# Designs tried in a protein design run: designed miniproteins, single chains, continued (3). Part 83

Each design is a single chain, and the fold is of that chain. pLDDT is the mean over its residues in the fold that is shown.

## One batch from the design tools (miniprotein)

Design m11056
Fold by ESMFold2-Fast:
Structure m11056 (fold): chain A 57 residues (1-57)
Amino acid sequence: MLSNEELYEKILKLAEELKKKGLDEVAENIIRGAEMYKDNISGLLAALKEAEEALKK
């Protein structure tokens, strides 16, 4: 399992990919969620899952 810092970094990189695909609003919402849950592993995992699912569509 990734550390909270590594998980946060991964979420930010996925958000950048979403922005490149024109999903800026979705990316901003995911970034905001990750910042809010920076010290909460379950919240970070939820943000990661949301980012990965958004990139699949």
Scores: mean pLDDT 77

Design m11057
Fold by ESMFold2-Fast:
Structure m11057 (fold): chain A 71 residues (1-71)
Amino acid sequence: KEKLKEEAVKYMQEAAKIAGEEFEVKYPPESWSEEELKKALKAAKAAKEAAKEPDEKKREEIEKRLLEEIA
């Protein structure tokens, strides 16, 4: 899934830029399977929405939930 991988990379890079390098390091697309790419894409999209949230506490809750979903 070339498009899925490309989109996941773009979203991950944008999410890492907004949320921080920790997110990028945990979710490098270099060895992801198709299922991991789907989870990462959903998580990255939600992380972008969370990053728009000015309340840091709410943003952390969303990120924590996403980390648990990916596990």
Scores: mean pLDDT 60

Design m11058
Fold by ESMFold2-Fast:
Structure m11058 (fold): chain A 89 residues (1-89)
Amino acid sequence: EAVELVNLGVAALKAKDYEKAIEYFEKAIKLAPDSIVAAEALHYLGLALAKQGDKEKAIEYLEKSIKLAEELGDELLANESKKKLEEIK
């Protein structure tokens, strides 16, 4: 399920398995597009891409997370993604 995939992705991220983390977050987004779970997955996908050195894609996915979180009224997630975007830029 999408929530389980995000949890697996976060575990992979903590283990520094960035390729696995990206795979799990991409699957979560596909399963539950336009949801708060997708917004969380977009946030963590951006973080994983930044850890791999893909700054351009990291910025892109964090911006997508901000937009979706704002559309869904999740101000906390939108603000967290904005903070991470500022750290990467």
Scores: mean pLDDT 88

Design m11060
Fold by ESMFold2-Fast:
Structure m11060 (fold): chain A 63 residues (1-63)
Amino acid sequence: MEKLRKAAEIAIKNGDSGYAKSLALELVKLGDLESAREIARKIREELGDTKSAEEIEKAVEEA
């Protein structure tokens, strides 16, 4: 899980919301719901990608 979190932070820093979303969804599958929510928040606030953030938030709610 730690490597996925770091990869997501790098993706957000590089402006890659699609890759960050994929990593957050993998974290949801692994049960790391808190990290997935944090990634969704950062995607929304730093990249302005509300659709990707909403998809992650929905996956967390359904987990």
Scores: mean pLDDT 83

Design m11062
Fold by ESMFold2-Fast:
Structure m11062 (fold): chain A 65 residues (1-65)
Amino acid sequence: MVEAEAEYKGVKAKGVLDGTNLTVEMDKEVSDADRKELETLVRQALLQKAYEVVLQKLAELLAKL
């Protein structure tokens, strides 16, 4: 299970990826346009999070060298 958060106009959205099932929850009601933006940001954040963990470890090693 992978989780990522995104925030847009003070509204927080949390995406949870469990296997192939993606759920997106928002802490407040938003317009359809804002909901679409939050869903896009959450999907991007989930993908970025997996990639960023690898990059973060590499950056940490390089910073110590």
Scores: mean pLDDT 74

Design m11063
Fold by ESMFold2-Fast:
Structure m11063 (fold): chain A 55 residues (1-55)
Amino acid sequence: SSEEEQRALLELIARLDRAGHPVRTQEEVELAKEALRENDLDVDAAAERYIARLS
């Protein structure tokens, strides 16, 4: 993956952890990556999408 994609993923994981939704499994990492791809690496929008999918 590009450096921008890797950075966005790390920022998303940190943001989700602060929101009480820690990314701990490979399946959760895949969901986080999908949220980033759907939202053009927008970490804020990806966090909202990821949390919505957990319900």
Scores: mean pLDDT 83

Design m11064
Fold by ESMFold2-Fast:
Structure m11064 (fold): chain A 75 residues (1-75)
Amino acid sequence: MELVKKGEEYAKKGDYKKAGEAYEKAGEKAEKEGKLDEAIEAYDKAAEYYEKAGDMEKALRAGVKAGLLRIKKWL
């Protein structure tokens, strides 16, 4: 939860790039722990904040990671 809290704090400050980075790290951690739903949510948030920051490449990468995990839930 620490990385999610960090992302929320950065978002409240308007630091969307750091918010995206924090949520991306939260997604990576949740994915490693097998928490697929939490990882999907975190990567979706990372994509949203990277898009707000104007980093379309990182937004796309985070969105793809979330999409792949949705597929993995059915395997």
Scores: mean pLDDT 84

Design m11065
Fold by ESMFold2-Fast:
Structure m11065 (fold): chain A 75 residues (1-75)
Amino acid sequence: DDAADAQLLARILEETAERVPNPEVSEQLRELARRAAAGADPSEIEREALELAEKDPEARQALLEVIAKRGQELA
């Protein structure tokens, strides 16, 4: 379900932003979460999130931890 996938992506990005200490990266992740919730292309949002994670190791770690946690909730 595309709507459920979009909401899950937005939640992952919001939780990641809360864990990231860099305020610029945190705000960019929050913007991606808002765009995902508004129906932006999930593939483009994922690409941009991964680019941010590559630039900031703390964001990468936080993103992986949130994905792992959410994956467990869907199991």
Scores: mean pLDDT 79

Design m11066
Fold by ESMFold2-Fast:
Structure m11066 (fold): chain A 105 residues (1-105)
Amino acid sequence: VTLTQSPASVTVPEGSTVTITFTASQDVGNGINWFQERPGQAPRLLFQNGVRVSGVDSRFSISGSGTNYTLTISNVQREDEAVYYALSTAIAPAVRGQGTRLTVV
């Protein structure tokens, strides 16, 4: 399975909306997990198998199925600066998207 995540980096003003796209060459079903990795911190799970993790703000949302998935961050805050990535567990071994660096100005 080939996985593509875009964009590689994005810089936006606070209050903007950001969309990150993840595309797989094969149907990966509900095996998509989304992570937020802030500098110097362990990755934080935002969505597990399409389900929002408790405590994740409603500004974060996901959509898509099969081969195309998106993470949308609305009303971006400075604290949202991080690398965001998708991880597929639908096939073994688990495969990770290359990540999107979000910078807030």
Scores: mean pLDDT 78

Design m11067
Fold by ESMFold2-Fast:
Structure m11067 (fold): chain A 76 residues (1-76)
Amino acid sequence: SMLEKGKEAEAQGDYLEAARHYAMAGHQAEDQGDLETAAQLYEKAADMLAKAGSDVGADQLRQRSQQLKQQAQQQK
């Protein structure tokens, strides 16, 4: 799975590859309507981008995560 690939890349210190896999896992969760899981995965991807020195990319993913968290709260 993309999540397992992300964990493997993170364990190896390959933060850009980890961010890519976590973001793809988040996109898949979003497509399935699991907005809370998608938000959490985008936060993980953002953390990986920040560790890789991509602060702009990290901020963009964190903004998307916050939007999804708001949507998830309104679907109850």
Scores: mean pLDDT 85

Design m11068
Fold by ESMFold2-Fast:
Structure m11068 (fold): chain A 97 residues (1-97)
Amino acid sequence: GPGEEALEVALRGLEEILARARAQGDPAFALEVEIAIGMTLIARGVAKLTGDWLFAARIALRQLRQVLALAREQGDEELAALAERTIREVEELLSKE
């Protein structure tokens, strides 16, 4: 369903942001993204048990918004743009019932 698809999009986006942060040599930002991925994976695990994929996707969206805020604070326009694109795709999927 749309919540499960949104969660997968969010997770893939976070993983791409992590890969880019590591390639740029930003260990502090990479750690924050790893925490966001960890929280998203926990939410996915809970959704597999409960069926509440929409709630899990909303948790993932909050993690993406936190990563976006951090990228903007650092002036990393490339990582910010990637986070913004991922957020828009997730929000579009969540708008479908």
Scores: mean pLDDT 87

Design m11069
Fold by ESMFold2-Fast:
Structure m11069 (fold): chain A 74 residues (1-74)
Amino acid sequence: MAKWESLSPEVQKQYHDLVQQALEAAGKGDMEKAKELIEQAVSLLKTHGGLSDEEAEQIKKEYLEAAEEVRKRS
């Protein structure tokens, strides 16, 4: 699992806000913005949560799959 507990409350809020914005962008069909926001969210986990590159890529893949699912249903 992501090292969520190692993040400060401020970073946790930023991460949550970025993921929410990414899914909203995907729902509007803006996949480029969704990808950018997902990359920013995952970068926070790498920088502050101590994720490896492999863990970060896996989380990014999962969020991109979720964003595509939201886009298809919207």
Scores: mean pLDDT 76

Design m11070
Fold by ESMFold2-Fast:
Structure m11070 (fold): chain A 70 residues (1-70)
Amino acid sequence: MSPREEAMEIIDEMNEEVSSVDDKLTSEQKKKIKEIWDEFLEVWYDPSKSDEEVLEETKKKKEEIKKIIE
């Protein structure tokens, strides 16, 4: 599996986890998650970033989102 494919799987897992608890999230939590996603999309669409750098950033964003939804 490529680092980019691994990153996509992590993104899918986080989207499913967030969706499963969306009705329980506060407006502030939803705003923070959106800000994390917006920052991540800048990295995802940056052609100067390697697949390994994107995977590392994906793992960091996953941990940040987990802390918000816990």
Scores: mean pLDDT 81

Design m11071
Fold by ESMFold2-Fast:
Structure m11071 (fold): chain A 81 residues (1-81)
Amino acid sequence: SLKEVAEAAGKGAVDLAMERSGDPQRVDTDALREALIGLGVPEELARKAVEEAQKRSNAPPGWVDADTAREAAAKAIEEAL
């Protein structure tokens, strides 16, 4: 299903962004945005997804927790399809 494909792609993007961010629990918002754009998500949709994730995350400014990032990434990828 599109949901399963988006969830798998979102997990991959977040895992890559976490590796680039240098944190095992959180993703840098810039790295997350770049990972989504790298998957073909339009820049405006990627930006909106990161903003939404930050609002739902209890992470410091500029960061998003991994679980919230995965949910936001999956939603953005599904919307881009």
Scores: mean pLDDT 83

Design m11072
Fold by ESMFold2-Fast:
Structure m11072 (fold): chain A 59 residues (1-59)
Amino acid sequence: SAEARAKGMAVLSEYAKRARQAAADETKQLQLWKEGIDLARKVYEEAEAAARAERLERE
């Protein structure tokens, strides 16, 4: 779904910005990258579940 993908991409973009500010600390960058991916996956799944629920209310 396009909405779920857009929400996931927005999370990754936010974490990429934070990683730039932590550029000198590779451990911090790795932590942010992992958190960003985990959160993007969760947001994607929630958005898909919401889209499915809304679709069930339509013909």
Scores: mean pLDDT 78

Design m11073
Fold by ESMFold2-Fast:
Structure m11073 (fold): chain A 63 residues (1-63)
Amino acid sequence: AELEAARERARELAARGDREALRELTLELAERTLGPAVREALAAGRASAEAIAAGEAAEAALA
């Protein structure tokens, strides 16, 4: 029931291209279903991935 409501909302946000709202909804679902430690792990992984991506973008591809 709760997952169904969240899935409907995620579908609506995806359709309108609201990536920030969709990302936050996904994190809320992960925390609620898998526990609070998952949110910490996802935040740490995301920060690491963003740092790597920023470094690569700065070092390469810009004309």
Scores: mean pLDDT 64

Design m11074
Fold by ESMFold2-Fast:
Structure m11074 (fold): chain A 55 residues (1-55)
Amino acid sequence: MPSAEELKEMILNAKTSSELYEAIKLLAEAVAAGKLSPEELKELQDALSRKIEEF
């Protein structure tokens, strides 16, 4: 399972919709596993929202 920092990098470095969806899938798995703090989750959600606006 990627760390919160690795997930953030995957989101921000996504060049295609497929890469972004893979990052979203891994984020969902990390949330389901309870591996993220509330602060880490908020940071990742904010990064994802910004990246989605680019597509």
Scores: mean pLDDT 78

Design m11075
Fold by ESMFold2-Fast:
Structure m11075 (fold): chain A 73 residues (1-73)
Amino acid sequence: EKEKELQKKIVEITRKAMEALEKNDIPAFEQYIAELRKLREEAEKLGLEKVKRFVDHSIAYLEKRLEAKRAEL
């Protein structure tokens, strides 16, 4: 139950972060990354290893996309 709730939140926040990045709204993007990190901490406290790995991969992907955007600018 909590695992599914966290997965849904991670997907939603990741989508919002990507949308912010496409609009070059870096402050909003960084806020969404911070929210994902909070979800990672919650997953870690609950021992939800699959959710923790999923959020870690989502953060890594988003940070890589940000780096690519900064290199282009």
Scores: mean pLDDT 84

Design m11076
Fold by ESMFold2-Fast:
Structure m11076 (fold): chain A 66 residues (1-66)
Amino acid sequence: LSPELEREIKRAFAEIQLAVLRELERQGVKLSPEARKLMEDMEEALHRGDYDTALELAQKALKLAS
């Protein structure tokens, strides 16, 4: 994969995982304080364009979402 394509894939995965967490919260699933903080950090990383960090945080947040 080219670096450009890899970056785009990481962004897409992070955005999808953030959307999943938001949907769980919308449906009444109580996120742990750790999962909520990771979600906030992920939103910040995405805002900065740091997709590597965003993806890493997204994976960690999903693991803690239950």
Scores: mean pLDDT 78

Design m11077
Fold by ESMFold2-Fast:
Order: sequence, then structure tokens, then C-alpha cells
Structure m11077 (fold): chain A 63 residues (1-63)
Amino acid sequence: SELDKAFEFFDKDKNGYITKEEFREIAKEQGLSDEEIDRMIELAENGDGKITKEEFKKLLESL
């Protein structure tokens, strides 16, 4: 899927996580507003600014 490719592209550390900043860039490409992106990051983030592939897919597939 395109979401898998997008996550893989931004997972530069190859540890299964992306940063909130990387997620913001991906979500903008999907046409999300800044306000929606901020809310999604808040929901997915565990307080350390990391988003897992599972969380990433869940957030974008819920649209």
C-alpha cells in the first residue's frame, strides 16, 4: 500500500518509528489540514514524539 511505502520512506532510523514532524509531512501529502494533523499527532503520540507504523496506518485509514 502507499501508506506502507510512505512510512518506510520516512523511517530513516529503521526502528519502526517515525517522528511527529515526519508524520506531519506525510499527512500534508494526503491533504490533511494543519489542525487535523495536530490532533492526530496528539492522539498517536505517547509523549515522546514517536509514532509507530500501526498508529500511522490507523490514523490515515480512519479517514
Scores: mean pLDDT 72

Design m11078
Fold by ESMFold2-Fast:
Structure m11078 (fold): chain A 66 residues (1-66)
Amino acid sequence: SADLEEALRKAIEALERYPDNEVIQLAAVKELEKVGLPKEKVEELRELIRQGRTEEAIELLRKLLE
């Protein structure tokens, strides 16, 4: 959906701009959850962010834009 694609792009921008800010990164993931990102992907992103694996989280977000 257009809403999900927009939220994915914004999440990528947030993680790239704030690679060390877990609060901003988790807020972006919460917006993805609100617009219908599946629970498994939401949980995977949260786990990567909590572990400081920001580059892997960005890669996952880019794959989800397919």
Scores: mean pLDDT 87

Design m11079
Fold by ESMFold2-Fast:
Structure m11079 (fold): chain A 60 residues (1-60)
Amino acid sequence: SLLQAIARREGVPSEEEIKAFKEGLIKRLLDEGYTPEQAEKIAEERIKRSLENIERLLAA
């Protein structure tokens, strides 16, 4: 994921970087035909998984 790529290059993503990524992901999901509610839920779940994977990667 993009957040994992950022973490590998720069360390833990900032709150601003996470917010920007979430906004971009929601826009892409809306472009794919998801409703705003679905897009936000999917984006939140994907970001949560990416952050959990980053924490695991950086703690290893």
Scores: mean pLDDT 75

Design m11080
Fold by ESMFold2-Fast:
Structure m11080 (fold): chain A 70 residues (1-70)
Amino acid sequence: ELSPVVKRALEILQRIEEIIEKYKVSEEQLEEFYKRLDEIAEESEKENLSAEELVKRAEEEVEKFEKELE
């Protein structure tokens, strides 16, 4: 069975797909968003952040992105 952290990560990916479809996100907006996620992933690797902290930061970035589209 999926761990809580893995489940949250999958929910993040599903949320991103739903946001893209719902708001008809442009290629440029999507690239800027993925760049922000990539920066979070790189920081996580450099700082040896826990998977929980990485997922938390990603969740916050997804919520911020959706709010920017409204």
Scores: mean pLDDT 79

Design m11081
Fold by ESMFold2-Fast:
Structure m11081 (fold): chain A 73 residues (1-73)
Amino acid sequence: MEAVEYFRKAMEAAIAGDYEKAQEYAKKAAEAYPELTEVIQRGVLEVVRAVLQGDLEAARRAGEETLRKVEEA
């Protein structure tokens, strides 16, 4: 699904510190699956917040949980 692929790219950008690209890919994922817009945007924000706090384990966990919710839809 295109939404899953865009969300993966958003997470990769967020972990790399490219928050502008992370927001761009999150928007594309939400456009591909509008019903999950809030879930996708919240997930990307949780990953970014964890990365900024230096908690990479929490960042990966948040990303995996959000990806699971997008894949189940």
Scores: mean pLDDT 76

Design m11082
Fold by ESMFold2-Fast:
Structure m11082 (fold): chain A 81 residues (1-81)
Amino acid sequence: SMKEELGKQALELIEKANELVEEAEKSKDIETAKKLGEQALKLAEEAVRLAKEVGEFEENHARGALDYIKERIEKALKKKE
């Protein structure tokens, strides 16, 4: 169904965002880490938008992933300062 496809796309976007966060955490260059973090946030926000079309449960899960990604990015950038 269309909703199943949107749900799968949202999960794939979260997976890609997590990969970018891992790269940001491993980067020794703060500017590179910031750029990767910004890209990860955009993908996670897109996942929330798609998940809203699927249902409240999926939206809440995507929002939880976005919040955790934000926390990981903040911790990574703070550690590099």
Scores: mean pLDDT 88

Design m11083
Fold by ESMFold2-Fast:
Structure m11083 (fold): chain A 62 residues (1-62)
Amino acid sequence: MELEKVYEIAYEVALEALKQGLSRRQAILQSLFELRKRGIPLTPENYKAVEEGVKKAEKELA
């Protein structure tokens, strides 16, 4: 799966989680659960894309 797609999914999920007052850790976990629901394997590359997507969301809300 394209890493860009994983990054955008994590960004969108993290934006909603962070807006609701959830922590960075919870935003990462919610993003990982969304990947699992979509049948996307949790590889090291996909995990890194999730962390980068969450960072983008944090910067936008700061």
Scores: mean pLDDT 82

Design m11084
Fold by ESMFold2-Fast:
Structure m11084 (fold): chain A 82 residues (1-82)
Amino acid sequence: SKSKELKLQIEVEVGMALIAYGIGLLTKDYEFALEQLEKQLKRVEELLEEARKLGDEEVIKLAEEAIKFIKEKIKELKEKMK
């Protein structure tokens, strides 16, 4: 189903965001990690719009939580760059 496809895509983007965040912490390359996280954020925001068009409340909530999580990781890295 399209809902299952959107859910899987959101989960993949969150996984990629976690990998980028972890690499940034290990290597101290925060600029690279931020660039990757901002790309994942944009992709999840696009998936949220698709979920809204589909009207799937569970997938909408998943995408909203994913966006919140990625934004929190971006904020954490920006604070480390000060």
Scores: mean pLDDT 89

Design m11085
Fold by ESMFold2-Fast:
Structure m11085 (fold): chain A 77 residues (1-77)
Amino acid sequence: LLEEAVELLREAAKLAVSDPEKAKELLEKARELASKLEGPVAEELVRAAEAAIELLEEGRTVEASMVALAAVLDVEV
């Protein structure tokens, strides 16, 4: 469900700095859910989740939070 993927990205953005391991788990779930959907919005959520996961793996937690939040805001407009 698209709404569920967006909510997972939102929660991951909140946790990226304080709990990056949990944020990564939420991003992986969001990526999996969005990958089951078709369309440009779903593709954007998958790319944002993958980018945020990469940033967390590099220790760039603030940037990961920003990427996840930007994707949420783009979908909510």
Scores: mean pLDDT 82

Design m11086
Fold by ESMFold2-Fast:
Parts: sequence; structure tokens; C-alpha cells
Structure m11086 (fold): chain A 85 residues (1-85)
Amino acid sequence: MKEKIEELEKRIAENPEDAEAWYELGVALYEAGKYEEAIEAFEKAIELAGEEDAEAWFNLARALYELGKKEEAKEYVLKAREALE
């Protein structure tokens, strides 16, 4: 877990526009229980990949739910569903 986060942070430092690396960092941070940092990483991934990244929207919603931001989480679930259509 920690090693994977460090590798992803190094990859992002070398290429900060790597949307996939930001997404993977978000997943790794979420699994580590770092929900606020995971949200930041998913937001960067969405910004770089464009608003049609349904998987990033779903994972962002999941992290918001863990922080108790349930209403915001529901909004992002709806955005993710719209992106799949």
C-alpha cells in the first residue's frame, strides 16, 4: 500500500498530467483510509481525463460517503450514471 502510493506520487511528479496515475493514486489512498486525499486525486484525474470518467466519479462518491458527505456522494453517483449514457 504505502510503496504503491510512493511509486504513484513519483510517477505524477515526473508527469503531472497523467490522469491514470492520479486515478490509481486516488484508489490507493481510498484503500489506505485517506479519503480527503483520495478525493483530491480523483478530482485531478477527472480534470485531466474529462468529465466522462464514470469510474472516477463513482470512486469520488464512495470517498465522500466515507467522510459522511452523503448528499454530495449521491450527486456524484448521478453524474457517473450520466457519463455512462
Scores: mean pLDDT 79

Design m11087
Fold by ESMFold2-Fast:
Structure m11087 (fold): chain A 98 residues (1-98)
Amino acid sequence: MEKIREGAEKALELARETLEEARRLLENPEPGLEGVLRAIGLVLRAIGLAFEAEILAEKARELGDEEGLKLAEEAKEVAEEALEAAKEALRRATELAS
């Protein structure tokens, strides 16, 4: 039980960090190939975090861990927001990269 909560808390922390990085890249776009590669990295990270959070949520449901489930569902929501922000950052970076 404790390991699921720890995993969900870590996933939530990483999802929040990924969202903040994606938002910063949107506000201050990095020109050239570096900006494109950074945006791709954020997209892949957000996809991975959303998938991990879904697995943790399923395990929490199976074990009846209501707190772990809540944390995992929140991590998934933040990861999905991070994915949308990262996808928009990628579009802008691609437009600037010629």
Scores: mean pLDDT 85

Design m11088
Fold by ESMFold2-Fast:
Structure m11088 (fold): chain A 61 residues (1-61)
Amino acid sequence: SHMEEELRRRLEEVRRETLRRAREVYEEGEKNGWSTEELLKRLQEVAEEYRRRVEEVRREA
């Protein structure tokens, strides 16, 4: 259905944006010499934001 197609597109956009953010966080961590623990903490924050955005998109479907 049209709603299923729009939901899929929105979820794909959220996924792409999340992977872009994760890459930026990783690159920033490498550039600044972050500890493994700090890098993982920042990547976990990106993952938590992804979960919230997916939940929001699904709620609006």
Scores: mean pLDDT 85

Design m11089
Fold by ESMFold2-Fast:
Structure m11089 (fold): chain A 72 residues (1-72)
Amino acid sequence: APSREEIEAEIAIAMAEMFLSIAKLMGTLKPEELEEIEKLIREAREAFERGDYEEAKRLAEEAIRKAKEALA
């Protein structure tokens, strides 16, 4: 079974991708904001692949925060 940390990181990445998709559909992101959020999600996935679930979650949560700010 996956660890709690792995599950939390996986959920955070999925949420980050969802919020990014919504923001892209709404057209609310500036080009620089889009690039920054995509970079954070990419880095979160890379951390997840390395088994660094704590870092993956942190990066994904930062991406969620930025995407939510763009939707406000």
Scores: mean pLDDT 87

Design m11090
Fold by ESMFold2-Fast:
Structure m11090 (fold): chain A 58 residues (1-58)
Amino acid sequence: SLFDKLVDEYGVDPIEASKAVEALKSGGSVTLRGGVVIDVSGITDPQERLDVVLSKVV
């Protein structure tokens, strides 16, 4: 799953990974530790959403 990849492969904190996955699934936004904002609202392509999330957490 994306959660497992974020935690196991990218070393993302499980709480932050959970928030990122939720934002990706809902198509909304989330603020991570350190003030990084992930906003995928208005993006309908699942691959583009994933790329935005990965660019912010890794």
Scores: mean pLDDT 76

Design m11091
Fold by ESMFold2-Fast:
Structure m11091 (fold): chain A 68 residues (1-68)
Amino acid sequence: GLDLKLIALTLMLLGDPNLEVTRVGDDTIVIRAKPGGAATLEQIREEVESDDDFEVTKVGDTLVIRLK
């Protein structure tokens, strides 16, 4: 399901030392770039925006990713 997709994305990102990942409720994750992580954050934004199941908002060094 879409919830499993969000869980899989969260688990994939938790291992990245340049990113802070927080789950907010059942449908949203927030990813913040640490110093040096901005390029990685931009690559993640492009990949997730290509997926029609997700709504992506970028604010500075932070991405908010929500299941539609």
Scores: mean pLDDT 76

Design m11092
Fold by ESMFold2-Fast:
Structure m11092 (fold): chain A 59 residues (1-59)
Amino acid sequence: SMMEQAREEAEKLLQEGGKLIKEGRLEEAKKVFQKVIDEFPEDRLSVGLAQQEIDYIES
């Protein structure tokens, strides 16, 4: 379904952001997490995880 595809895309972006954090590419990681928030706003779990990662980077 379209909802399953959207969740899968959000999960891939969250994984990409996590890899960027491990590589020390924090500004690029924030952009990827912001993309999750902007493109998948109804996926509250993925948005919450993305926001937590941005907050961590900005700490």
Scores: mean pLDDT 84

Design m11093
Fold by ESMFold2-Fast:
Structure m11093 (fold): chain A 55 residues (1-55)
Amino acid sequence: MTPLEKRVLDLRRAGDGRASNAEIARALGVSPATVSRHERRLAATRGAELAAAEA
């Protein structure tokens, strides 16, 4: 996991899921597209783990 991915998750948890991609991007000094890309990667990794566990 990259440091940026960890910070995105930490900010989501701190905001009780309330923080938007734009808010997280502002807090981290990156574009909202960068936040969305990292979240998509994390979701894909979690999905693969769940699929493997169900097999």
Scores: mean pLDDT 66

